# Ledger of designs, part 19: designed miniproteins, single chains

Each design is a single chain, and the fold is of that chain. pLDDT is the mean over its residues in the fold that is shown.

## One batch from the design tools (miniprotein)

Design m613
Fold by ESMFold2-Fast:
Structure m613 (fold): chain A 117 residues (1-117)
Amino acid sequence: ELPLPVVTEPPPTEYLPTQPSALLDAAANGDLERVRELLAAGADVNARDAQGRTPLHLAARNGHLEVVELLLERRPDIDVLAVDIDGLTPLHLAVRNGHLEIARLLLEEARRRGAAL
């Protein structure tokens, strides 16, 4: 796995900080089938990019409701309260970008976790 990125990727000096995982890219693009396949293959649902953003951050920011719902099915593992380097949760990104149904789902999930304690 490790040696393959060096050959496949653009020159190290251009795209050096962190290569996005396939799951982060699929979530950002709303590719529901790709997200499902990657999760089934054991991809880390809490993977982070260079900005500390998880697949849930990217799907919430970009308004991909079906991807958000699929990621939330990983409830025992998924960190819905994860913060990026700016201190923003997926809920913050959904609200900021006007994705109210996604914001509602994320708020309900956060409340369930708070109530469970």
Scores: mean pLDDT 74

Design m614
Fold by ESMFold2-Fast:
Structure m614 (fold): chain A 70 residues (1-70)
Amino acid sequence: VQLSGDDVKELQEQLKRLGYLTDGSVDGIYGIKTRNAVVAFQEARGLTADGIAGPKTLEALATAVQEKSQ
């Protein structure tokens, strides 16, 4: 499923909270910066580093954001 702009912004906000993106990169566009941030996060979590925000990546992001909130 292609992410909408709002879904992409949510993904970017999660990546920003984890230190993979800056505020200026939360633009709702799944570009090179967002893809590279997803790859870096996937590598850090031991996931397949394909740069695709699939169900496993989205679940891992939600978990990591919750862990960082503590």
Scores: mean pLDDT 76

Design m615
Fold by ESMFold2-Fast:
Structure m615 (fold): chain A 100 residues (1-100)
Amino acid sequence: SPLHLAAVAGHLDVVKLLLDNGADINAQDDTRGRTALMLAAEEGHLDVVKYLVEYAIKNGQDINIQDKAGLNALKLAVFYNHSKIVHYLSKKITVPVPAK
């Protein structure tokens, strides 16, 4: 989709425009089941990652979506060695813990 292409390319302004026009932030691609957040994390686009995470949180949307291989945006950032994105996502994606 256009949102996936903009995320891969790191085109933050295009990502913003597409989301403002009703693009689904959690849409998964047909090839790997990856979201725009996952693609931005894989490609190392920290600015796009930050925008997508903040947008999702603001709108009550889940950022811990998994691709067809069971990988989320944090795991992809670790695999592709994007240390700044790993640090950022580690603060936003918490390990599920039992209540109390």
Scores: mean pLDDT 79

Design m616
Fold by ESMFold2-Fast:
Structure m616 (fold): chain A 90 residues (1-90)
Amino acid sequence: MQLGLNEQLMEAAAAGDAERVRELIAQGADVNFRIGVVPSPIGERAGDTPLHLAAAAGHDETVAVLVENGADLTAVNGKGQTPADLRAAA
């Protein structure tokens, strides 16, 4: 099981590991990486970015690190939700 640099960034963002997020971005991870789902089953929220995952989990420090490193606050997932929409829903 091998994780790419961008997949590791998604994991770190979901876990709230702000230090790991900084390391991965410094190594060239795409802070605006979007996990797309090729023709997906109904009900999936495809298109989430690291910022969507951190915001949904309520990891405020990790959200700040991502934003400082150029994360797109206006990015929308497959349901048209921004990271702020997911944070407000929590």
Scores: mean pLDDT 72

Design m617
Fold by ESMFold2-Fast:
Structure m617 (fold): chain A 73 residues (1-73)
Amino acid sequence: MSKLSEEEQAFFGLLDKDKDGKISKEEFIEFAQRFFNLSEEEAEALFDEMDKDKDGYVSQEEFEEWRLKLIKS
């Protein structure tokens, strides 16, 4: 099982209102625009980096993989 950091778990929890372990693309875009002052295109690009399957959802595992990619960059 992938373990998110405490901060990442809190962040994911804010986006995952349904507690289904997934964040929808629309929910992420809205959140990113409101809290990070990103454009829709910027938020969508960030989401697309996490959503490898392009299924419109980001799982905790996909979020963890994205974080690891940022560390390696």
Scores: mean pLDDT 68

Design m618
Fold by ESMFold2-Fast:
Structure m618 (fold): chain A 123 residues (1-123)
Amino acid sequence: SAEQRRLGRLLLEAAYNGDVERVKELLAQGADVNYRITEEELAPGQDPRFLGATPLHFAAYNGHVEVVKVLLEAGADVNARDSLGRTPLHWAKLSKDKEKAEQVIKILLEAGADENAKDKEGK
């Protein structure tokens, strides 16, 4: 529905920004914890590699440890794949904040992330 798309978009944004309280509020309103970004939701000129990403992908990439925990507790698919076959674990490894990335990687592995998962490039 239009409401499910609205809540999903807001949840992606809150997860990207590390807004823990906003993530909790949106999940309480019925936002799909596994919402996937669609082509229609990409900003003009935005990287198409974001296609199919979930809130967990964005939280993991930006090193938002507490948001990662909240999303996993809400039933986020730890092995969700974006349009390039990348998991949240792949996105965490691309993070610029290496200390926060290490914390996120540990949490994802403890939650059952497949450390041997390969993206479409075999990486």
Scores: mean pLDDT 86

Design m619
Fold by ESMFold2-Fast:
Structure m619 (fold): chain A 59 residues (1-59)
Amino acid sequence: GKLFKALKDHTTSLPGFLSFKKGDILEVLEELDEDWVKAKSLNTGETGVVGKGDLEEIE
């Protein structure tokens, strides 16, 4: 999928949502809507829902 860089730190305990740190590289697996994607963190290997506004496209 497309690669994105996290623009900020995000910590969540909500099931199905992804926690990440600023500068982490995320692979978008699926676009859910205009605001949300399902992504995999290449830093942790975890998958979850991420807000598109928190990401910058790299590739």
Scores: mean pLDDT 81

Design m620
Fold by ESMFold2-Fast:
Structure m620 (fold): chain A 61 residues (1-61)
Amino acid sequence: STTERRRLALRLAVLAGMSQRELAEKGGISQATVSRMLAGERPISEATSKKIFGSTLTINK
C-alpha cells in the first residue's frame, strides 16, 4: 500500500542519518508521531509525506 511505501521511505531516511526530530520538524508533527509511524502504529498522511519528502525525493529519484 501507499502507506507502507511511505513508512519504508521514512525508515530509509532514518538509516541515511536523519533524526526522528528532523523528520518531525519537516512534517510539522511530533517526534512521538514519527516514532509511531516508524513502528507501524500510525498511518502516514499524504500531506505529511509531501512535507517530509516533497520535491526533493521526487527530483532525487
Scores: mean pLDDT 74

Design m621
Fold by ESMFold2-Fast:
Structure m621 (fold): chain A 75 residues (1-75)
Amino acid sequence: MFKVEAESEKQKELDEQLLKAAYEGNLELVKRLIKAGANVNAKDENGKTPLDIAEENGHKEIVELLKEHGADTSA
């Protein structure tokens, strides 16, 4: 990993917005961010994924959507 790209910055913003949308329970925004290329397995500084945040906040529809789009369910 020698180069940082504008895509890395854009990806980080998409991932952060996805984490926030999962926290807020904004299903439509989650759908839009996934379509825009957000990483459903993104982790914040504490290692929390969008799935983890949505589960903690009781957003069942977002949990299901994230699982359908490849969120890690191997537990």
Scores: mean pLDDT 75

Design m622
Fold by ESMFold2-Fast:
Structure m622 (fold): chain A 62 residues (1-62)
Amino acid sequence: MLNPNLYVAKEDFEAKSEEELSFKKGELLEVLKKIDKEWWEAKSLKTGKVGLVPTSKVGPVL
């Protein structure tokens, strides 16, 4: 069974602050906390880094 918190980056994102997480399209992200509708706290499975990701740029892994 797939991890229900596992998401995939739909496009590249470059962090604009130290709190945000940079990622590349196709990168797997584990969502740790859904802070609000626009931003989630996530961990990159590629780098192990944790930060805020924009929800508009990530989708669930099916």
Scores: mean pLDDT 80

Design m623
Fold by ESMFold2-Fast:
Structure m623 (fold): chain A 94 residues (1-94)
Amino acid sequence: VPGFEKFLEALTLKELGSEAFDRGDYDGAESYYLQALEIFRSIGARFEEAVVLKNLGNVAKEKGDYDGAISYYEQALEIYRSIGARLEEATVLK
């Protein structure tokens, strides 16, 4: 499958971002999530793109960037709605 190696790289970056977030390294989390976002967008991985956008919204919120957080959450919601990911859509709205 074309892009499979890139998909695995992006999954690893997403997990590193989550680990950074959990330890309070919000700058590190943002860096990892932005790298994962670029890869997921480049290969058309829409579901994973939305997951990373939601995670970036959480990082922005923790850094006090509420406008950035809203923007990221709205982007994630649009993608989840477009692909019918009803359960994941609910996690952004709560």
Scores: mean pLDDT 85

Design m624
Fold by ESMFold2-Fast:
Structure m624 (fold): chain A 95 residues (1-95)
Amino acid sequence: DGEKKTLEGLLKLLEEDPSKAKQILALLKYSELLREYAELVKNSDDPELLKEAEEELEKRLEELGKELETELTEEEIKKYYEETKKLIEKILKEL
């Protein structure tokens, strides 16, 4: 229920302000990485595997931070809007 409401809220935010599509997409991608990491922690006692997953998550967080500092063109806003909307709709369909 909470997850579905959050996704519906993000979809509404995207429709109201398409310029935020890149930030919303980033948030969704990190939520997936966090979910995968949480699953590994729950189901694995391998410290090397957990360390590798944590390092990958940290690296992707740093890369995203740098990308979010760049101004988007109108064409890039449209591209991120379409990608983000499609991803939210896919996740909602799987819930």
Scores: mean pLDDT 75

Design m625
Fold by ESMFold2-Fast:
Structure m625 (fold): chain A 69 residues (1-69)
Amino acid sequence: MISDEEAREAFEKVDQDGDGTITLVEFQEMLRSLGFNLSDAEVIELFREVDTDGDGTIDWEEFMEMLSR
């Protein structure tokens, strides 16, 4: 199981801009690095459900809420 600390390290690794948000491409890369066995379509659908503001990015709080369920 993925710990909050592993999730944070993966998020920080793909957040190359350091702005606290990640794009769809970075989100896909992060999920694969964490060992999630999801298809590209499943990742896209999950991203859209987590991206509550529709900005095309996910912040840390939105990402952690997804993992807590």
Scores: mean pLDDT 74

Design m626
Fold by ESMFold2-Fast:
Structure m626 (fold): chain A 109 residues (1-109)
Amino acid sequence: DPLLERAMELLTRGRHEEALELLREALAAGADVNQPHSDPSLAGDTPLHAVARGVDTDAAVEAAELLIRHGADVNAKGQAGMTPLDYAELFGREKIKKLLLEHGADPNA
């Protein structure tokens, strides 16, 4: 979904208010929260992967929470078999890591 992908891009660039507004719009329009990224270089990554590899801010936590509430698979395997939790650990995203674990992320997946 172009709006969902744009929201994730804005979130990683610190445009938090615009990112969250666009994310809510995309979700209200029925965007598939588990849709893999269309870019071949990010093949298999879901929106939740994008949040987990982005920035560890309160806005990123809110974006992850919105995605999870809309049915995001917290254990989805993206590029190279990486889960959102794997990205959060790799990039030191402690707030996102805690949120994912609270919502059933498997640390051994």
Scores: mean pLDDT 76

Design m627
Fold by ESMFold2-Fast:
Structure m627 (fold): chain A 57 residues (1-57)
Amino acid sequence: KILELLKKKGKLTAREIAEELKVSQSTVRRRLKELEKNGIIERGKDGYYRLTEKGLE
């Protein structure tokens, strides 16, 4: 679900993802941390998360 949103929107903050999915920010932050550790997403200096090349494939 998070990956689908990032693929469609390009980049989102944790807050925006939480609002789109109707879940708590803490739930989103946990999932984002897992995805980032696996190299599927990355966080920019602007606070936005986006898919890496690995996440796109």
Scores: mean pLDDT 80

Design m628
Fold by ESMFold2-Fast:
Structure m628 (fold): chain A 64 residues (1-64)
Amino acid sequence: MAEEEALWNRIDAVVREIAAGVRDRAEADRVARLVQGALKNGSNVPLEEELARLEALLAEVRAA
């Protein structure tokens, strides 16, 4: 439970930062819902792998 809560909080933070980078509210909401849906359904991608991927994307955006 505690580890799950920590992961969800980290994912939320990453999603918020990505959404802020996009800046368009509609696009930001779409990204947030996509991530939310994928994680909630939790079918094909391990949570930690998806989180790592999102963190890598965020790092690239910040570096640019």
Scores: mean pLDDT 60

Design m629
Fold by ESMFold2-Fast:
Structure m629 (fold): chain A 103 residues (1-103)
Amino acid sequence: SLTQPASVSGALGGSVTITATASEDVNGKIAWFQQKPGQPPQLLIYNTSVRAPGVPSRFSGSGSGTNYTLTISNLQASDQATYYAAEYATSPVVWGPGTQLTI
């Protein structure tokens, strides 16, 4: 299973970190998704720290073992969304409960 905080708050131009904790070692097989209201989740980061094509460098991922973080720097109003961690170390993919970011 994956756990995330229910919500996190940031300031415009500031930075925020969202943490996901897995119940077992997922060997770096973590992806992060952004979901805005009325839209499907968009891939941001995969394999812990690799940015998906077109994703700005202000989104970064890190972590190992059971603990992983998404960091968003230079926060913009458009970053207000729900952020989901997903692990794919085993099948099926396990989704975290999501973290709502407010700015």
Scores: mean pLDDT 86

Design m630
Fold by ESMFold2-Fast:
Structure m630 (fold): chain A 91 residues (1-91)
Amino acid sequence: AMDENGQTPLHKATLLPDPAEALAKVGELLLLGADVNAKDKNGRTPLHLAAEHPDEELRERLVELLLKNGADPEAKDKEGKTPEDLRKETE
């Protein structure tokens, strides 16, 4: 279910601080049929959140996992930014 910010469990899983827990929960939720392209109140998908992750190794693993499960790399948030635009901001 979505919370007050429109975030699904999949959005929240990408924000987990432990890399092993983040990857395990994202994988589990995708196997359970979570909507990989669900948008929060700001129009952001789980892929947008993964692309902003400060841990480069975890970021790349989350992005790859989401893309393999049908995440749209061209999805724009309410500011017109794609996940790739957000990745450039973390360089």
Scores: mean pLDDT 78

Design m631
Fold by ESMFold2-Fast:
Structure m631 (fold): chain A 74 residues (1-74)
Amino acid sequence: MALSELGAKLREAAAAGDLAAVEELIRQGADVNATDANGETALHALRHVADPEVAEEIARLLIRAGADGSIAPK
């Protein structure tokens, strides 16, 4: 898969609250700081997760993989 595709899938998995998919995509080399056209990262996509405990677990995983919580959307 292309790196851009992995970043898009990572944001989608994070928005869905799919922890297993997030872990697999990180293992495949997804860029955890990849942004969409609005400058949103996988960490920003966590706002769409209804379960705050799941969102926190995914956030911890992303941060351990090098996600920068200081990245702001443009």
Scores: mean pLDDT 75

Design m632
Fold by ESMFold2-Fast:
Structure m632 (fold): chain A 128 residues (1-128)
Amino acid sequence: LLDAAAAGDLEEVRRLLAEGADVNAADEFGVTPLHLAALAGHLEIVELLLEAGADVNAADIYGLTPLHLAARAGHLEIVELLLATPGADVNAADTRGYTPLHLAEIAGHEEIVELLLRAGADRTARPV
């Protein structure tokens, strides 16, 4: 499932989930299929994984969530979808104290910065 999500193979992701693959299966670094699809910009796969019960707040060993990765990578539609998911933590902090808002600001993704602020991101939170 991880390889198919990273590669953008929508039909293989659909097949594996239909066969009972664990949507939340993580590798040795805590990386889930949702992390890989969000990082790579595979919107339809992100939609399919969330529908299958993927943990929107899954954190890897560095505390990075799918929202951190989508925000850093500039995938606006994926950020919108993740934020629309019930229970999404807009203010999740990685091991350095960086939130998705910090990563979007560092990367210069202004539309994502505005979207995160509308979703309740705390601009005053600073990594220290």
Scores: mean pLDDT 84

Design m633
Fold by ESMFold2-Fast:
Structure m633 (fold): chain A 65 residues (1-65)
Amino acid sequence: FEVGQVVVAVKDVEGKGPSFLSFKKGDKLVVEKVIDDGEVVARSLTTGERGVIPASYVESTGEFV
């Protein structure tokens, strides 16, 4: 993943804590920071909330902001 990349959620996710983002299947998010190969910081385009998400639960749309 890269900063500015638009991703789409492939499943519903409940965040594990206050730093983690909750989202629903089909929600679009923007990658704001790559932490490692398994986790990114993203901002939901649906709710405007920012948080850590598992990279395995989202798919690249091929779009960037």
Scores: mean pLDDT 76

Design m634
Fold by ESMFold2-Fast:
Structure m634 (fold): chain A 99 residues (1-99)
Amino acid sequence: DSQSFTFISDYMRSLGFQPSDNLEQTIKEFKQAFSSFDKDGNGYISAAELRHVMTNLGSKLTDEEVDEMIREADIDGDGQISFPEFLTMMARMLDMKLE
């Protein structure tokens, strides 16, 4: 919803996302990616699918680093990752590539 989108935009900016003019576009791209894995449309993706995405996109990440990030995102331990958790993990992955 609009309120959640605004909150997420502010959250992403607080994580150090630099693009001021395309932050909404970046969020939309991440949401598009998330939706491609959210087969049920329920707002969650499986931890296994997230692990697969991070392994393919984060070639510089070790298996242990990927597992730790998924563990941190899966707060409930139910194997389901919400969109805000997905954004946080993607932001961390991008930051690691820029180190």
Scores: mean pLDDT 62

Design m635
Fold by ESMFold2-Fast:
Structure m635 (fold): chain A 119 residues (1-119)
Amino acid sequence: SPITPPSEFTEQQLQEAKAFLDFLNDPNSPYRPLLEQRLAEALARVAAGGDVNAQDWRGWTPLHLAALLGDLEAVRELLARGADVNARDIYGWTPLHLARLAGHEEVVELLLEAGADPN
């Protein structure tokens, strides 16, 4: 089933949810640069000593975002820094679920090797 944002979300949260849905349905979506910027900002915070498992309003960790984008280097770095491979977002989705939905086979393999629950 498609992910539908709740009516109580703010305009920014609705925009981010729409960007996620558009990206999930079209990997060439114009929202890809916005998600890549969010990943870059998250990686910068982690490199500065921030929490590698910090969650945004959706419950996404940096690892969720790296998995969705198929960024193998970011996935490897986050796992090396102790990222929770089984972290769940507000819908119960793990980084593995997002990698599978986006079709990133190499990220799927890497997450499974790191101990991701395949279910």
Scores: mean pLDDT 79

Design m636
Fold by ESMFold2-Fast:
Structure m636 (fold): chain A 130 residues (1-130)
Amino acid sequence: IEEVISKRDVNAQDSLGNTLLHLIVESEGDLEAVEKLLEAGADVNAQDKYGRTPLHLAARAGHLEVVELLLEAGADVNAQDDYGRTPLHLAAEAGHEEVAKLLLEAGADPEIVDDEGRTPLQIMKERGLE
């Protein structure tokens, strides 16, 4: 039963562009499942239909330990979705202070502007995150 995840299947995308890594990260943030998918060759920077990477979804969900694991696996901290938003924008909008801090320590640019003309720094200030 453990032989079903081939390198070809691990990066398969659904009709919304989601890989298994996207789905697990967004749902419960199962750290062991994320680790197993990355070991199986999951693309840490795969983009869904909206240009979102697994790091975007983990940051939005507030899954701190998953964010750490994705960054260690080479996730692009400044990846932009189809709306120009970075993982730091999504963490700031969701009010996840510790995730926002971790992303900044990993080299996230707080001055990247989204399609609405907002920076992560502006969103953090509005949410009381510093």
Scores: mean pLDDT 83

Design m637
Fold by ESMFold2-Fast:
Structure m637 (fold): chain A 66 residues (1-66)
Amino acid sequence: MPLGTVVRVLRRDRGLTQQQLADRAGVSQSYISYIESDAAHPSLSTLGRIAEALGVSVGALVAGAR
């Protein structure tokens, strides 16, 4: 699955809006929107913050198949 789809599914499963995920990860809501549409090229550090905000490991997020 594309990374953006994984982020979107995990966010929705946790009942979070894009703004709430952005606030938890310390990024803008538009940046979360870009990541979820696979239009952004986030650093591994940024992916780590998003993974922590979603309660998963960065490895699980970047593996894309879990």
Scores: mean pLDDT 78

Design m638
Fold by ESMFold2-Fast:
Structure m638 (fold): chain A 67 residues (1-67)
Amino acid sequence: FRASFKLFDKDGNGFISAAELRHVMTSLGMKLSDAEVYDMIREADIDGDGQINFEEFLTMMAKVPPP
């Protein structure tokens, strides 16, 4: 997962956007709609800024089943 996160974190700032999260989930075999991706970010994004960091991403992946 860290290698995948690094690939999609093009800015190297430790955060990924909704679009990047959708691409990561698709690469893992999870076909998600934009609404499903936004729901996942809403669950993980405590700050409400629309971005998630690597630790939030790992927490999300540990508890969110495939669609």
Scores: mean pLDDT 63

Design m639
Fold by ESMFold2-Fast:
Structure m639 (fold): chain A 57 residues (1-57)
Amino acid sequence: SYKTAGEILQAFGLASVDGIFGDATKAAVKAFQKAYGLNVDGIAGPKTAEALQRLSR
């Protein structure tokens, strides 16, 4: 999951630059947030990004 986590971090990070990302990406973010006890809002906030980076070990 560390490799996949890194790819997701880049993908939704770039997609959110213009505030645009697809429903599939949002659903993946929500699933990740639920798995790691974060607020499930589908928004790639700093807490979600940091959790994804830590999984890249």
Scores: mean pLDDT 59

Design m640
Fold by ESMFold2-Fast:
Structure m640 (fold): chain A 74 residues (1-74)
Amino acid sequence: SLPLLGRHFFEARKDGDGKITPEELKAFLEKHGIKLTDEEVEALMKELDPDGDGYITPEEFAAYLQRHAAQLRP
């Protein structure tokens, strides 16, 4: 669920490089019952990573989830 997703991001930051790739984003959402198409994941990445460096921060994604929690639930 979305609250558990937020906690997982903070735990991943402790051990990881602080980056979320499109594959990791899709995998996190899938684990929490949110299925996005490749096109939806790409659109999310373009919105959260406008410079196109290929990753987003956990903080940016957490902010997005807070704003769009209802839209990410089927």
Scores: mean pLDDT 64

Design m641
Fold by ESMFold2-Fast:
Structure m641 (fold): chain A 76 residues (1-76)
Amino acid sequence: MFTEEDLKLAFQKFDKDGDGTLSAAELKEMLTALGFNPSDEEVAAMIAKYDKDGDGTLDWDEFMALMSDELGVIPR
């Protein structure tokens, strides 16, 4: 399983804009790098479910909820 630090490093690596959020494209690239193969439609559905502020991106807290609930990745 991935640790919280592993997920944080992945988040920072794929946050291309350095704004502390992940776009749909960045999230898809990260999930693919982690061994998941989500479609664009699956990524859009994940963002819609976990994007609490409605900005179309995931912050760290929203990303952690996604990784724990949808992918069974439990951060430490």
Scores: mean pLDDT 75

Design m642
Fold by ESMFold2-Fast:
Structure m642 (fold): chain A 58 residues (1-58)
Amino acid sequence: MKLYRALYDYEAKHPNELSLKKGELIEVLEEVDNVHVLGKSLTTGKEGLVPKTLLEEV
């Protein structure tokens, strides 16, 4: 399991994006492109696109 932590609060700007709270644990399911991953929140169970710059590896 590829596990990351949200570095900052982020409000989704598009329906395909995942909103984040600082410190939230995100499982990376897939790398979509150079700037986005498909992540799953371990807190909410929601899936969506997350900017890589908002995440750190745990």
Scores: mean pLDDT 82

Design m643
Fold by ESMFold2-Fast:
Structure m643 (fold): chain A 62 residues (1-62)
Amino acid sequence: MLESQIDFYEKLAKEGNALAQYQLGLIYWSLGEKEKAIEYFKKAAELGNERAAEMVKKLEAE
């Protein structure tokens, strides 16, 4: 169930897992929640996830 996956990754993200934050960004993006997706990508990027930093640049480019 999607909700169970979100809960799982949210728990890991709260523990500072950059990969989990990146995964949440991808999940929220697929749901059309672009603002939440960008927020999670930013959090992952701050923890050193280079792919998340690239995603922020792409998604914020107007």
Scores: mean pLDDT 80

Design m644
Fold by ESMFold2-Fast:
Structure m644 (fold): chain A 70 residues (1-70)
Amino acid sequence: SKIEELEKKLDELMKELKEAVENGDYEKALEIKKEINELVDELEKLASDEEYEKIMKKLKKKWDEFVELL
């Protein structure tokens, strides 16, 4: 489904964001963050409230894990 494709792309972008930050590539990190925000907006439009909340909880968990490494 479109939602599954967007969720997978979001997962990949989170991994790329982590790598960019670890490499000190802040310009790349800012570009990836912008793409993540655009995908989150698209997911909000396409997903049901229940599906969107589930995806956001999963994203928050990954984000919290990422922040713990900084």
Scores: mean pLDDT 77

Design m645
Fold by ESMFold2-Fast:
Structure m645 (fold): chain A 95 residues (1-95)
Amino acid sequence: SASGQRLKELLAAGVDPNAQDEYGHTLLHQAAALGDLETVRLLLEAGADVNARDNYGYTPLMLADLMGHDEIRDFLLEAGADPSARDDVTGEGLR
């Protein structure tokens, strides 16, 4: 996609793959929630933290699981995502 090409260019230019927005979301959180496996793979190859926590304690793995993106969930687990992580709002983890 055009977004994937843009991301490759930004990562090659040295953009921080672990940069957070005002909510603590990284690009990996967004890609996992959207079901964008190609972007997830590119971000992890660029050094994105697979266990990054947003301001509510959500990890990319938890967002992929919540949204039903099983392929991304499995890929994140293989990449070293912690299945025991819990969010800071409900105290729940992976189902």
Scores: mean pLDDT 79

Design m646
Fold by ESMFold2-Fast:
Structure m646 (fold): chain A 68 residues (1-68)
Amino acid sequence: HMSEEELLEWAKRVADFIIETAVKLGLSKEEILKILDTVLRSFPELTDEQREEVLKYAEKKIEEIEKK
């Protein structure tokens, strides 16, 4: 099974894909974060701490995209 590090990296890649797609669809930061939270909660392998870390990563990434 995936290590904790591999699982976090995988979850961040999932976040990247969702953010890229949702930004192109014109979704707001709040909408994107809600979608991502729902997707991450569908994976019981992820802990609350890991989900929080991925959501913080995603929020920062969305803000960086929106600044441009």
Scores: mean pLDDT 80

Design m647
Fold by ESMFold2-Fast:
Structure m647 (fold): chain A 84 residues (1-84)
Amino acid sequence: MKDENGRTPLHLAAASEKENAVEEVEKLLAEGADVNAVAVEDNVLVTPLMEAGRVKNVELAKKLREVLLKNGADESAVRNPQPA
């Protein structure tokens, strides 16, 4: 189910700074969540993998990205910020 911005529970879990965020992502993926679901945030299209990349906790962000990639997240949908 999507919220008013098209964000799925997977987007919310991937953006979470909670210690159990990895377990929640794994649970949602096991329940059939679309790993490549697209949402709109400030008029920008975002995937769960992009949300995980924005997580402030580096260790949590790494674990979230690894879980999403393992479950078929499409890296080509993610824009890597390149330093100018």
Scores: mean pLDDT 72

